# Designed miniproteins, single chains, continued (2): the designs that were tried, part 94

Each design is a single chain, and the fold is of that chain. pLDDT is the mean over its residues in the fold that is shown.

## One batch from the design tools (miniprotein)

Design m7459
Fold by ESMFold2-Fast:
Structure m7459 (fold): chain A 65 residues (1-65)
Amino acid sequence: MEEAMKAIEEARKAAAEAREKGDGGGASTALSGVNEGLEYLKKGDYEKAKEAAEKGVEGARRLMA
């Protein structure tokens, strides 16, 4: 649970940073990861929640490439 919550918080930070840099695509990808992670948390699937959030962070990192 805590790892999933931390991953979701990192995805929120990635979304905010992408938005500040003007990367709407990166921000949207990170927010998608947050939303999917929260839905899995509601279902009690903490492993999938963490994976969804981490996928969002990974997508947002593409703005650095």
Scores: mean pLDDT 76

Design m7460
Fold by ESMFold2-Fast:
Structure m7460 (fold): chain A 60 residues (1-60)
Amino acid sequence: SLELVKEAEKLLKEAIELIKQGKIEEARKMVDEALRLLSQVSPTLAAAGRREVEKLIEEA
């Protein structure tokens, strides 16, 4: 559980950096994987992560 959360965090941080660089397609793949891992631990955390990433993509 904790290891899955840490892996998802790592993927989300990498995805955010890619979004800031305009690499949206690559970032989206990492986000999908991270949110999939988070959903296995907590659907609430996955939903929160999805909203934050969608906001960042729209602002990019």
Scores: mean pLDDT 77

Design m7461
Fold by ESMFold2-Fast:
Structure m7461 (fold): chain A 75 residues (1-75)
Amino acid sequence: SALAEAEALYREGLRLYAEGRYEEAAAKFDQALSLLPADHPNRARVHFELGLAYLAAGRVAEAARAFERAFSLSP
């Protein structure tokens, strides 16, 4: 299912982040978000993790947008 695929991508993103592979982690989190329903309760968390990955990769503008989305979904 798309949800199971999103969960697998999210876990791979967390592993890559832990390994310092921040650009690859961001790509996996972004892929996970594309497979999650718009109203899924975990979207805020994935946006937050995506923001952390972008920030660690030096992509400040993308990080800011991801954090803004995370805050908007879970203030």
Scores: mean pLDDT 88

Design m7463
Fold by ESMFold2-Fast:
Structure m7463 (fold): chain A 62 residues (1-62)
Amino acid sequence: MTPEQEQTRLGIVKATNKALEAIDKGDKEEARKYTKEAKDLLKSLGGDEGAEQLEKELEKLI
């Protein structure tokens, strides 16, 4: 795995955690912002199906 791919994976984890924090606080705008960031990062790794699944799971919590 390249260093760039590893950094992207860490970015997905961080964005997902930020989305969950926003959901817990009831901040729907921040939750959607970080959900989109995590989705875009996952898609950049070629994980289109995983990106769609992540978006669906996080949107259920918003």
Scores: mean pLDDT 79

Design m7464
Fold by ESMFold2-Fast:
Formats: C-alpha cells, sequence, structure tokens
Structure m7464 (fold): chain A 92 residues (1-92)
C-alpha cells in the first residue's frame, strides 16, 4: 500500500499520469485510511494537471472512494471529484 503511493508519486513527478492513476487505484485498496488519503492527494494533483482523458480516468477511480467508510477519506474524495469536474468544464 505505501509502496503504491511511492510509485504513484514517482510517476506523477515524471508526468506519467496513467501510471500514477493505476498505483493510486491500488493504494485506495489499503486498510490504512492515511494511505487512501495519500492516494486521493495524488488523484487530486492528476485532476488539476491532466488533460481531459486523464481527468476522466482519475474521476472514475475517485468514484470508488466516495463510498469509503472513513469520513475524512470520503470528504477528500468529494473534494477531488469537484476539482476534476471543474477542470472538465473548463476544457469544454
Amino acid sequence: AEENVKKAREALEKGDFDTAIEYAKEALKSDDPEVRLEALDILYEVANKGDKETIEKALEVVREALKDPDREVGMKAIATALIAIGKLLELE
């Protein structure tokens, strides 16, 4: 789980958004809510920096986190989804 966050961050730093999304998706499966929060931070940065296709892929992953049993993780997923939607509206 922590390894997935590290790999997602490395991919994000290199501008490899597809790889960052895949590792963040795996990190969201962690039993540790702090790891899931870090995965959402990565998806937030991807949504803020990516193109339309990349943002749509990130939003699909974020939708799973909206149902998270941890309130803080769920709230961060909502914030990430709002940024993604806002960016998609700017690209139309």
Scores: mean pLDDT 84

Design m7465
Fold by ESMFold2-Fast:
Structure m7465 (fold): chain A 75 residues (1-75)
Amino acid sequence: SIKEYPLVSAEFYVKQGEKFYKQGNLLSAKQAYDEAIRVDPNYAEAWFNLAKVLEQLGKHEEAARAREKAKKLAA
């Protein structure tokens, strides 16, 4: 996308976050997904992955909002 930084993409940060998530490092996973959203706020996969991390952190209301955002972007 012409809106992405030339050195790093939202997909790169999502992949990094997934790696942290698999390691059980939920805070680092969240930070990576937050960066993906900063790079491309319309990247639905970043919002879905953020919602999963927020659920595991017990932030159910924030997770619900992130999931709704992801669904609107994927539709």
Scores: mean pLDDT 82

Design m7466
Fold by ESMFold2-Fast:
Structure m7466 (fold): chain A 71 residues (1-71)
Amino acid sequence: RPSELLRQLAEEERKGREAEAAGDYEEAAKHYERAAKLADELAELGVSPEEFRELAEELRKRAEELRKKAE
């Protein structure tokens, strides 16, 4: 259901922000990667597909940047 995916997306973004604020960059990257996958699933279901595809790309880029910081 889209409402369940939206809830999970928000939770993963929140956990990613909390991990990032704590300096746990690898953990933050994992949460943002999961959030991106959820955004892709929402786009596939036709829920504002342009917006959620853009969000998924942004989340994946943020995860990549955070993984580089974790080195």
Scores: mean pLDDT 83

Design m7467
Fold by ESMFold2-Fast:
Structure m7467 (fold): chain A 80 residues (1-80)
Amino acid sequence: SGELRRAERRRRLVQDYIDAIKKNLKNLTDEEKQEVIEDLQRDIERFRAEAARSTDPRVQELYREMAEELEKTIEEIKKA
């Protein structure tokens, strides 16, 4: 379905974004880290909402996994 393909594409983009953040983490100011955390928190809420709206268990799982990966990334940013 179009919904599943969109979710799969988004998962790939999320992973690329996480990788980019991690590579640049040491170069971020505290203010920039806070901005990234706030952006990731908005994406987490969005992905949880998408999971709740979908009737496809595969789409629900992909969005839950994306939200969990972003939560882990926030914790890594906070520790850096």
Scores: mean pLDDT 89

Design m7468
Fold by ESMFold2-Fast:
Structure m7468 (fold): chain A 82 residues (1-82)
Amino acid sequence: AKSLRDKAIEILTEYAKKLTGEIKHAAEALIEALKNAKTEEGVKRALEEAIKGFKELVKKEKDPENKEKGEELVEKLEELLG
């Protein structure tokens, strides 16, 4: 079975291709943070903090398509943690 890290990186990589601007940059930054996380606890912590950040970026997003893709990303990452 894929680890939480591997599943999160797969989702983030897929959505980063569809996203633009600050949300895309945040998704790419999270991929690198997850690759550098040494523990499963570190992965969970990085995901929880990033989800909060993505929610704030989505609230500020003016492009409807980018906003929708950002909301989908948040939902998929929350499902991984729930």
Scores: mean pLDDT 87

Design m7469
Fold by ESMFold2-Fast:
Structure m7469 (fold): chain A 69 residues (1-69)
Amino acid sequence: HMEQIENEVKQALASMYIYLAKKFLERGEVEEAEEWLKKARDILNELSTPDPALQKEIEELEKKVKEKR
């Protein structure tokens, strides 16, 4: 099932981008964190079955980015 594999791979990629965004935020690199979050969100927007937990993580981190600008 190609679509299932694509969804799994893209969700894993989005998770990695979210992880990178968290690390950049921990270092105070707000602009880098914002770029990685945008990439993660773009990936999730392409999915037929996006993980709601990943979507919520992105929203939480986007809020933290706004608080630090």
Scores: mean pLDDT 80

Design m7470
Fold by ESMFold2-Fast:
Parts: C-alpha cells; structure tokens; sequence
Structure m7470 (fold): chain A 71 residues (1-71)
C-alpha cells in the first residue's frame, strides 16, 4: 500500500525504502495521488506525525478539514 511505503519512509528514513518503493513514490509525485489514496495517506501520516510531536488533537482537526475538502 502507498500509505505503508510513506510511513516506512517517515519511521525508518528514505534509505529503508526499496528501489520499487522509491519508484512508486516518484510516480505519485509526478502524476498525482488518487483521492482514495490521498485520504488513507493523510489519515495515517497525520496520526503518525501527531504521535511523534505530541499534537494529536491539532492533527485530528486538520485531518477533518482536509477530508471535507476531498468531498
């Protein structure tokens, strides 16, 4: 899953990614991300970053606004 690759990069650094995983991220960066994948990625990344920074409440609020814009 795209979200798993992005989270792996955030948690373990870019060097932890395989060539295939890096190629998928490069493709998404060039061609854009689908709305379905964008929602899943935004939810997972917001929760991961909020946990790391101790700002879970702020992340949940920003996530809700982002999801509203995708509707």
Amino acid sequence: KLVDIILKGIRHGEDSLSEEEKALLEKVAKEGIEKKDAKEVAEAVAKELAAKLGREEEAEKKLAEFLKKLE
Scores: mean pLDDT 68

Design m7472
Fold by ESMFold2-Fast:
Structure m7472 (fold): chain A 80 residues (1-80)
Amino acid sequence: MLEELSELEEKVLLAIYNAGDAGLTERQLANILGVSEATVRRALDRLEEKGLVVRDPETGRYFLTEKGKKVAEELAKRRA
């Protein structure tokens, strides 16, 4: 039922989930996760391909889709 995600993809999803309606930029995600912006961008590209995140082109902020929220909720249960 969950999409197969890498550890980094799971962390990106959970970070955006915890940010809620505010969303997060690539830079904010890189700072939160302690990785490069390029590393975050690859994970975000994969998550967009899977329909789990969407980017606001005006702000550059990433938000969870409805599918992404469901996946993040299941991941949060496993890590709680």
Scores: mean pLDDT 81

Design m7473
Fold by ESMFold2-Fast:
Structure m7473 (fold): chain A 81 residues (1-81)
Amino acid sequence: ASALQAARRALNEHPGDVEAAVAFAKAIADETDPWQVLAGYLAFAVHLALLPPEVREKVLASPAYDAGVKRANEAARRFSA
């Protein structure tokens, strides 16, 4: 199983866990398959929208979140060409 799939499963089991959410964002940033990056980012965005504001703020402040968003934008541009 990929690191991205493992991180997604951990977050699904513990949706309010900041460390699990940060690990998922990092796994998205480290993923090379653009389809897996986009699928992972969409799932991650849904989880973020459903988190309490305090938990969400901690995840959004992480460097892993910025790296994951950058990777998702790179993947999205690949499908626009």
Scores: mean pLDDT 79

Design m7474
Fold by ESMFold2-Fast:
Structure m7474 (fold): chain A 82 residues (1-82)
Amino acid sequence: SMEERLRELLERAEELLRQMRESTDPEEVRRLAREVLLVLAEATTLVMLKHVQGIPLSPEEEELLERLIRIEKEAEAIVREV
């Protein structure tokens, strides 16, 4: 389901953010941030496809998307500090 895929994407993004916070290598931090952005890009594509089909997001899917957006913003903040 889309909800299950969004959960998988969220778990991946959370792990990438954890790795970014633990890394002391600026190049690795930038690479990990790019991966977070790609995860969010996949999530937004899935949401867009559902929107084009006229199917509303469930409350659970909305929450997962909001959490993904917050993680990407945190990743960008970390990159700005290195």
Scores: mean pLDDT 88

Design m7475
Fold by ESMFold2-Fast:
Structure m7475 (fold): chain A 78 residues (1-78)
Amino acid sequence: VSREELENEVEGAMILMQLSVYKLIVKKTEDEKEKKEALEKAKKLAEEARRLAEAGKASEEDAKAAEELYKEIEELVK
């Protein structure tokens, strides 16, 4: 495994981990402002994952997982 392959794997994993944290925040918080801020940050992370996948710097699977996590967060905020 090359350093570049590891860096790409780490980047995708970091985005998915951050999205999972925002999903947990949205599930646990009673603060509507905090939920909205988490949703906005999650949207940016999902967009970044897609951009990285299009550039060949992340897997399509990671980008799809990020989009799915964002959708779950959006549904929880409603």
Scores: mean pLDDT 81

Design m7476
Fold by ESMFold2-Fast:
Structure m7476 (fold): chain A 97 residues (1-97)
Amino acid sequence: PSPEAIEAEIHLALARMHISLARKMLERGEDPEEVLDMVGRALDQVEAALAAGADGAEVRAVVDEALELVERAAAAGADPERVAALRARAEALRAAA
């Protein structure tokens, strides 16, 4: 594979790791603000993956999981402004994929 394809795969793997951590934090009843921090880190990795030419279907799948976690964090009492910002960012990345 090309160096760009390897870079995209690494960034998607890191995004999925942050999504997995965020989900586990919600299951443990941890601070919803820290869940949003993990989702933000996942979206940073998705953005880097897209720049490296990641597959759009794989990007959309990760973004859909991020959006689910944002809504669950909102239900758990996360800051509405942070929720709105991460939702908008995730929707923009989904549209770009």
Scores: mean pLDDT 90

Design m7477
Fold by ESMFold2-Fast:
Structure m7477 (fold): chain A 80 residues (1-80)
Amino acid sequence: MRELLNRAFREIAERFGVSVGTIREALRRARASAAADRSLLERIALAVERMVEAGYSEAGVREVVDEHTAAAEAATLPTR
C-alpha cells in the first residue's frame, strides 16, 4: 500500500469536496478507458499516481496537485 498516494488522494478529495473513493474511481476510469478527453479529476489522479510510482517526494507531489487544482478551479468554479 502507498501511504503517499493515499494522502495525496485525500488532499485532492478535500479540495474538490469529493470522497477518496471518487478519486480512485476517476483513476480507474483514466487508466482503463481509451478516451482522449478526461475530466480534471481523472487527469490529476493519473498524474499523482505516476509521480508517486516515479519516486517523487511528498513536497513535489503536493506542488503538482496544487498546480493542477488551481488550473482546474480557474477553468471551472464549482458552486454548491
Scores: mean pLDDT 66

Design m7478
Fold by ESMFold2-Fast:
Structure m7478 (fold): chain A 66 residues (1-66)
Amino acid sequence: ARYRVTFTGDVAREIGTVLRLLGRPDVTVTPLSETTYEVTLTGDAATQQAIVDELRADPDLEVTEL
């Protein structure tokens, strides 16, 4: 699945999240701007849902399904 993720909080949290996602072989992160990223998930459905749930739980992130 594909998602647009926008960071609205502090830069340290943004960097931590991006580095964690980039470390995964089943995740592709494409920067659209300094604070907006396109995230493509290619793992199994349970793994994809867990990642989306983690992102949506962060109040400083706006997550939109594409």
Scores: mean pLDDT 74

Design m7479
Fold by ESMFold2-Fast:
Formats: structure tokens, sequence, C-alpha cells
Structure m7479 (fold): chain A 100 residues (1-100)
């Protein structure tokens, strides 16, 4: 489950990067949100445990405190925590640009 979540987050980050690289800002924001929805739906379909789903949601909401707390509770390796933190940074950047 954690390995699958890590892969989904990595794929999301890569796709968001490509979207922002190739599309105008407003369109990029729209497609980024669509990709986020796809990621969550795919995680549900894969039967990811509730705690791991909460990790993904915390990352997408850029709730770093909750993300770190859940990661400690689940005993996630530092590398996986960094991947989730990178996801949180990308999601925060998207929201910031939307509000501008």
Amino acid sequence: AVEELERLIEEYAKEIHEIYKTKPRIEAQYYAIQKMIELLQKAIELGIEPKHMQLLLAALNSDVAKLEALAKELGLPEDEVQLLLNMAKISEKIRKEYEE
C-alpha cells in the first residue's frame, strides 16, 4: 500500500510538472485538479488503507503537520516522507497560483 501510494504521488508530481510546462496557468490549474481527483480515485480503487489515504489527502491539502504525524504513526521511511512533502509543496503552489 505504501509503495503504491509512493508511486501514485510520484506520477502525480511528474504529470503536474508537465502540465505547468505546456499549458497556460489557468488551464494548468484545472488539469492539476483533475489529476488530483484521478489520483484519489485510483488510490481508492487499489484499496489503499484508510491511514495511507489520509496521508495522501494531507499531502494534497498541504497539511504538513498532519502528514508528518501520520507518517510517524505508520513508521514511514524518510525518503517516502520527503516524497509526500514534495507533493504537499506542489499542491500549495497550485493553490497559491489559483488565488493570484
Scores: mean pLDDT 68

Design m7480
Fold by ESMFold2-Fast:
Structure m7480 (fold): chain A 120 residues (1-120)
Amino acid sequence: MTEEQLRRLLERAREAVAELLRRLGLEDKVPEVEAALRAVGQRALEVFRERGWEAALRLLGGGAAAALAQALMDAGREDEVPRALEELRERLREAAREILGEEGAEAVERGVREAAESLR
């Protein structure tokens, strides 16, 4: 994996979360979540340099999942969190598979799953 591939995946994650929020009628939350995802992106690049690609991709997946879940909880839509995280997982897995291959897809999916489990 290269930093440029990681940056492309970060942009795809931002687009996926923004689209999901708009579909849920939460377009007003998009700017706040995009700010959170920029912070996740910066941390993922640091983790990539220090700990390698798998740790960076798990952090990216988990961070995107946490940002989406928080936006739903802040909107009083906690009951929608499991479904929204499953749709995010599918979208991020496909994006990571296209950019990084199957191993990258598995790492991102693991990050989303770990974040979803921690929210219970």
Scores: mean pLDDT 86

Design m7481
Fold by ESMFold2-Fast:
Structure m7481 (fold): chain A 105 residues (1-105)
Amino acid sequence: SMKEKLEELKKKLKELEKQYKELVKKIDEIEFSEEELKKLEELTKEADEVLKEAAENKNYIEGSKKSLEILEEKLKKTDDEKLKLVLEAMILQEKGNILKAKIAE
């Protein structure tokens, strides 16, 4: 039923939000250098641009999906453990945004 499908999406969202909070808590305990912060800004710029362009075209779900692909590719190429945690948190946030949009329909 539609109610069961909605319940499943809400359950997945709760799980993602829990994982996101756990990662954010770990990130808050980490000290970032000025160089690491600049590297993070550069790594996330392309994903932000994609989301902005998608918003202009009212294609925000597709934008989040493309942003995820970019962030996952950046994560794969990143050797810095601290930057990986931030990228993983951003990936979970975008996955959550997609689920929220599906729940709202």
Scores: mean pLDDT 83

Design m7482
Fold by ESMFold2-Fast:
Structure m7482 (fold): chain A 76 residues (1-76)
Amino acid sequence: MAGNEAVEKLKPEAEKVSSEEANRELTIKALEEAIRKAEETGSLSEEELELLKFALKKMTEEKLSFGEINEELEKK
């Protein structure tokens, strides 16, 4: 079943680190805005856009911190 163990784990962590979750959501929003603006203006290369989209995907799907994403990008 989905979520019993995850829900139990997430509840105390969400209360404890609610500011970190809020900061992650703000960072995600900033990344989405930056990607959108870059696509509209053509200010970034395709490679840079792919890197930003990769970071956004990692933050949204895997809930990684920005530091963890930076390490993941270095692995490339």
Scores: mean pLDDT 63

Design m7483
Fold by ESMFold2-Fast:
Structure m7483 (fold): chain A 62 residues (1-62)
Amino acid sequence: SLAEAEEALAKGEEAYAKGDYKTAAKYYARAAVLYAEELGPEHPRTREAGRKFKEAQEKAAA
């Protein structure tokens, strides 16, 4: 649901703010999947979650 996507995005933001990029990437990935299911893969919210996932994943790998 959209509420689950928003919850996952919020948890990702919280983890990212704490410097926990691995946890942030996990939640951003979940948000992107849920937004894609509800709104489609090209929706701005889906694309934003995907971008945040990529950034968090890159920081976690460093």
Scores: mean pLDDT 87

Design m7484
Fold by ESMFold2-Fast:
Structure m7484 (fold): chain A 56 residues (1-56)
Amino acid sequence: MTEEQKELRARLEELTRRLAEYEARLAADPNDEAAREEALRVAVEELAVAVQLATS
């Protein structure tokens, strides 16, 4: 693996962890608009990183 691929993989793991944290918050409080917005943002970023890693 290149250093770039290692960095993208590490970032993907961190984004997956953060998404799980926001999903847990939404499970506890479904009306947490801030958590919902952050979950969506993290999910979009996770998808972008996954695509970049797959096309690298």
Scores: mean pLDDT 81

Design m7485
Fold by ESMFold2-Fast:
Structure m7485 (fold): chain A 99 residues (1-99)
Amino acid sequence: AIQVTQSPSSLTVKVGGSATISCKISGADISDVTVTWYKNGQLLDLSDPRFSVSKDTSKNTVSLKISNLKLEDSGVYYCKATLGSETAFGQGTKLTVVE
């Protein structure tokens, strides 16, 4: 079965800073897996240029970076890995944006 290890579990950052959330996949190659991101149970719109997703095939890891943080970016973020009919979620990251 595929497994997702998400880090960090929580992060507090000031407005205007940046946050990076990483999801390490085990049980499958990242090239075969579709990774989607969720905020507070809703599919995250990655068309916002503040959001960037990077894949590191050597570490089998996908990372979401949020730049120029706003107070409204506070929430619980999840990654979801899908391979055929198999789905696994990361354990979640609580992002708190302050000031």
Scores: mean pLDDT 88

Design m7486
Fold by ESMFold2-Fast:
Structure m7486 (fold): chain A 60 residues (1-60)
Amino acid sequence: SEFDRGVVDILVALGDVLAKKGRYDEAIETYRLAAEHARKIDPELAKEVETRLKQLESEK
């Protein structure tokens, strides 16, 4: 649903802000939530979020 897509977009944005603040553990947890929601609505979007999560874990 559009509601679920909006939740994913908000969680990704929050994760990005947390990462910029150096709050990596919280950013990773937020991206994981985004990926879980994305898997229910769009597997392609879930892969994009998972890629972002993996890149962030590498920068940690």
Scores: mean pLDDT 79

Design m7487
Fold by ESMFold2-Fast:
Structure m7487 (fold): chain A 73 residues (1-73)
Amino acid sequence: GKEEALELLEKALKAEKNPRAQEAIKKAIEYLEKGDGKGAEKALKEAVARSTNPEAQELLAKAGKLAKEAGLV
């Protein structure tokens, strides 16, 4: 659910070294916490597009799928 998606996003943030990707991940976490599904979806797409770390990319993809399955985005 929401807590699992957030945990994966926090792990992606730790793995990511690109500052712009980190910013997008932080926004995704913030919007998801607030229940802003549109903001979370946009921020997740930006994070995926900006990410250059393979581990972070995998974690972002998993978080996005869980968020969609839970109806959060």
Scores: mean pLDDT 85

Design m7488
Fold by ESMFold2-Fast:
Structure m7488 (fold): chain A 88 residues (1-88)
Amino acid sequence: SHMEELRKRLERERRFQREVDLALAYITLGVAKSILKNEKDPEVQKLLKELIDKANRYIAALEAGAPEEEVQRLRDEILKLMKKINEK
């Protein structure tokens, strides 16, 4: 059935996108940890630690197949923190 083939294709695309999102989240986590190791500003250290916490929560949500609304909320929080760090 054309509808069954479309469903299988969409399932593969969703799995691929989730793996890409996970890989990018792990890269973000690694970069944040690396920057934190050499950071001397206590305010930036606090923001980086918060970013690491939210990145870990985002990874856990993606791995658990959490609802898109929860995933998007965590993504928005991460982007907001990254903007604050870049303003320092």
Scores: mean pLDDT 85

Design m7489
Fold by ESMFold2-Fast:
Structure m7489 (fold): chain A 80 residues (1-80)
Amino acid sequence: SVTEEAKELAKEGLEEFLKGKELLKTGQDDLETVLRGIGLVLRGIGLLLNAALLAKKNKDEEGLKAAEEAGKKAGIDLGL
């Protein structure tokens, strides 16, 4: 269902974002680790935006709530 897809995207987006933030916080002495961290942060943001957009287009309140909660945990305003 759209709700399940939006929830999965929100979960994956949050997980990728938090992994990226941790790498950026701890990997400051290694350029490869920093670049990987940036990539994970950007991927995470993209997945969170896709979750929110999918839910909003389908008027899926549960999916939108999942995206909003994931965004809050990430500290990101998704601009919805």
Scores: mean pLDDT 84

Design m7490
Fold by ESMFold2-Fast:
Structure m7490 (fold): chain A 100 residues (1-100)
Amino acid sequence: LSREEELDVVLAVMEILLAVLKNDAERGIKLTPEEAERIIKSIERLAKQAVELGADPEKVNEIKKLAIEGVKASMTDPEKAKELFDEALDKIAELAAEVR
């Protein structure tokens, strides 16, 4: 895969992860602390990979921050989590449009 193709795959994986989390939040599903910690580590790893593949670090950091805040909100407030995941998904779509 080219670097651009690898970046598109990483962004697609982040999008799928956040879409699943949003869907669970819409259903009122709360994450456990253990689930939240695991998911946050996955988000951090994907964000690091995106930057290493040439994505704009500032834009990736904004997505990462929103996603992590969403995961933290998912433990207590699924409605707020849904809104944060929606915003993160919008920003991933904007970033992906710059690469595609």
Scores: mean pLDDT 88

Design m7491
Fold by ESMFold2-Fast:
Structure m7491 (fold): chain A 71 residues (1-71)
Amino acid sequence: MELVEEGLKRIGEAVKKAESLSEEERSLYIAITAGDETARVYRKLGDEEKAKEVEKQIEKLRQQLEELKKK
């Protein structure tokens, strides 16, 4: 339960920090943050395979965010 509260707080802080970003950048930033928390939870549950799968998905989102920052 404390783990979920910590993750939700971090997502909330990421949303607040993203208020200064464009709508597109904000959506990607929130998705990446949520993905990182999801991968962390899977790792704590011992599901390394699912954690790696989530990390691969958010890596693609990170690439999209980098492309948006160049413009």
Scores: mean pLDDT 75

Design m7492
Fold by ESMFold2-Fast:
Structure m7492 (fold): chain A 62 residues (1-62)
Amino acid sequence: MEELEEQLKRKPSAELYARLGTRYAEAGDLEGAERYYEKALELAPEDERIRRGLESVRANLA
């Protein structure tokens, strides 16, 4: 996780944020997953994969 976070500080991208979201969700940290998917969607607002990932996380968080 830390390596991906370091890459985000140097060169943020929707793909890196989405990968962090997925990794946090797999680890059971749904709040962390939501935050990173939201950042990914801000960079790529029309990306349906990121939107679906965020929707899935929010459904489990509620």
Scores: mean pLDDT 75

Design m7494
Fold by ESMFold2-Fast:
Structure m7494 (fold): chain A 85 residues (1-85)
Amino acid sequence: VEKLKKEIEELEKKIEELEKRKEELEKELEEKMKELRESGDDLEEILRIIGEILRLIGEIFDIDLEIEKLKKKIAELKKKIKELE
């Protein structure tokens, strides 16, 4: 039971780190969306900003998938603890 509790704590810490990284990427995305609105008719600048936005969206999506996997693992470990207690 104690080993399972420690495993949950490690996974929860990893989720906190991923959530912080996601918040940083969401702030960058918001700033890039603002830059896109302010870029006017400069097609080269618009395409550069769109490329950066797509990269950020992809990274945020990957983090969301990882967080969901970790949350599912925590739920399974919590279920095992209840069955052992």
Scores: mean pLDDT 83

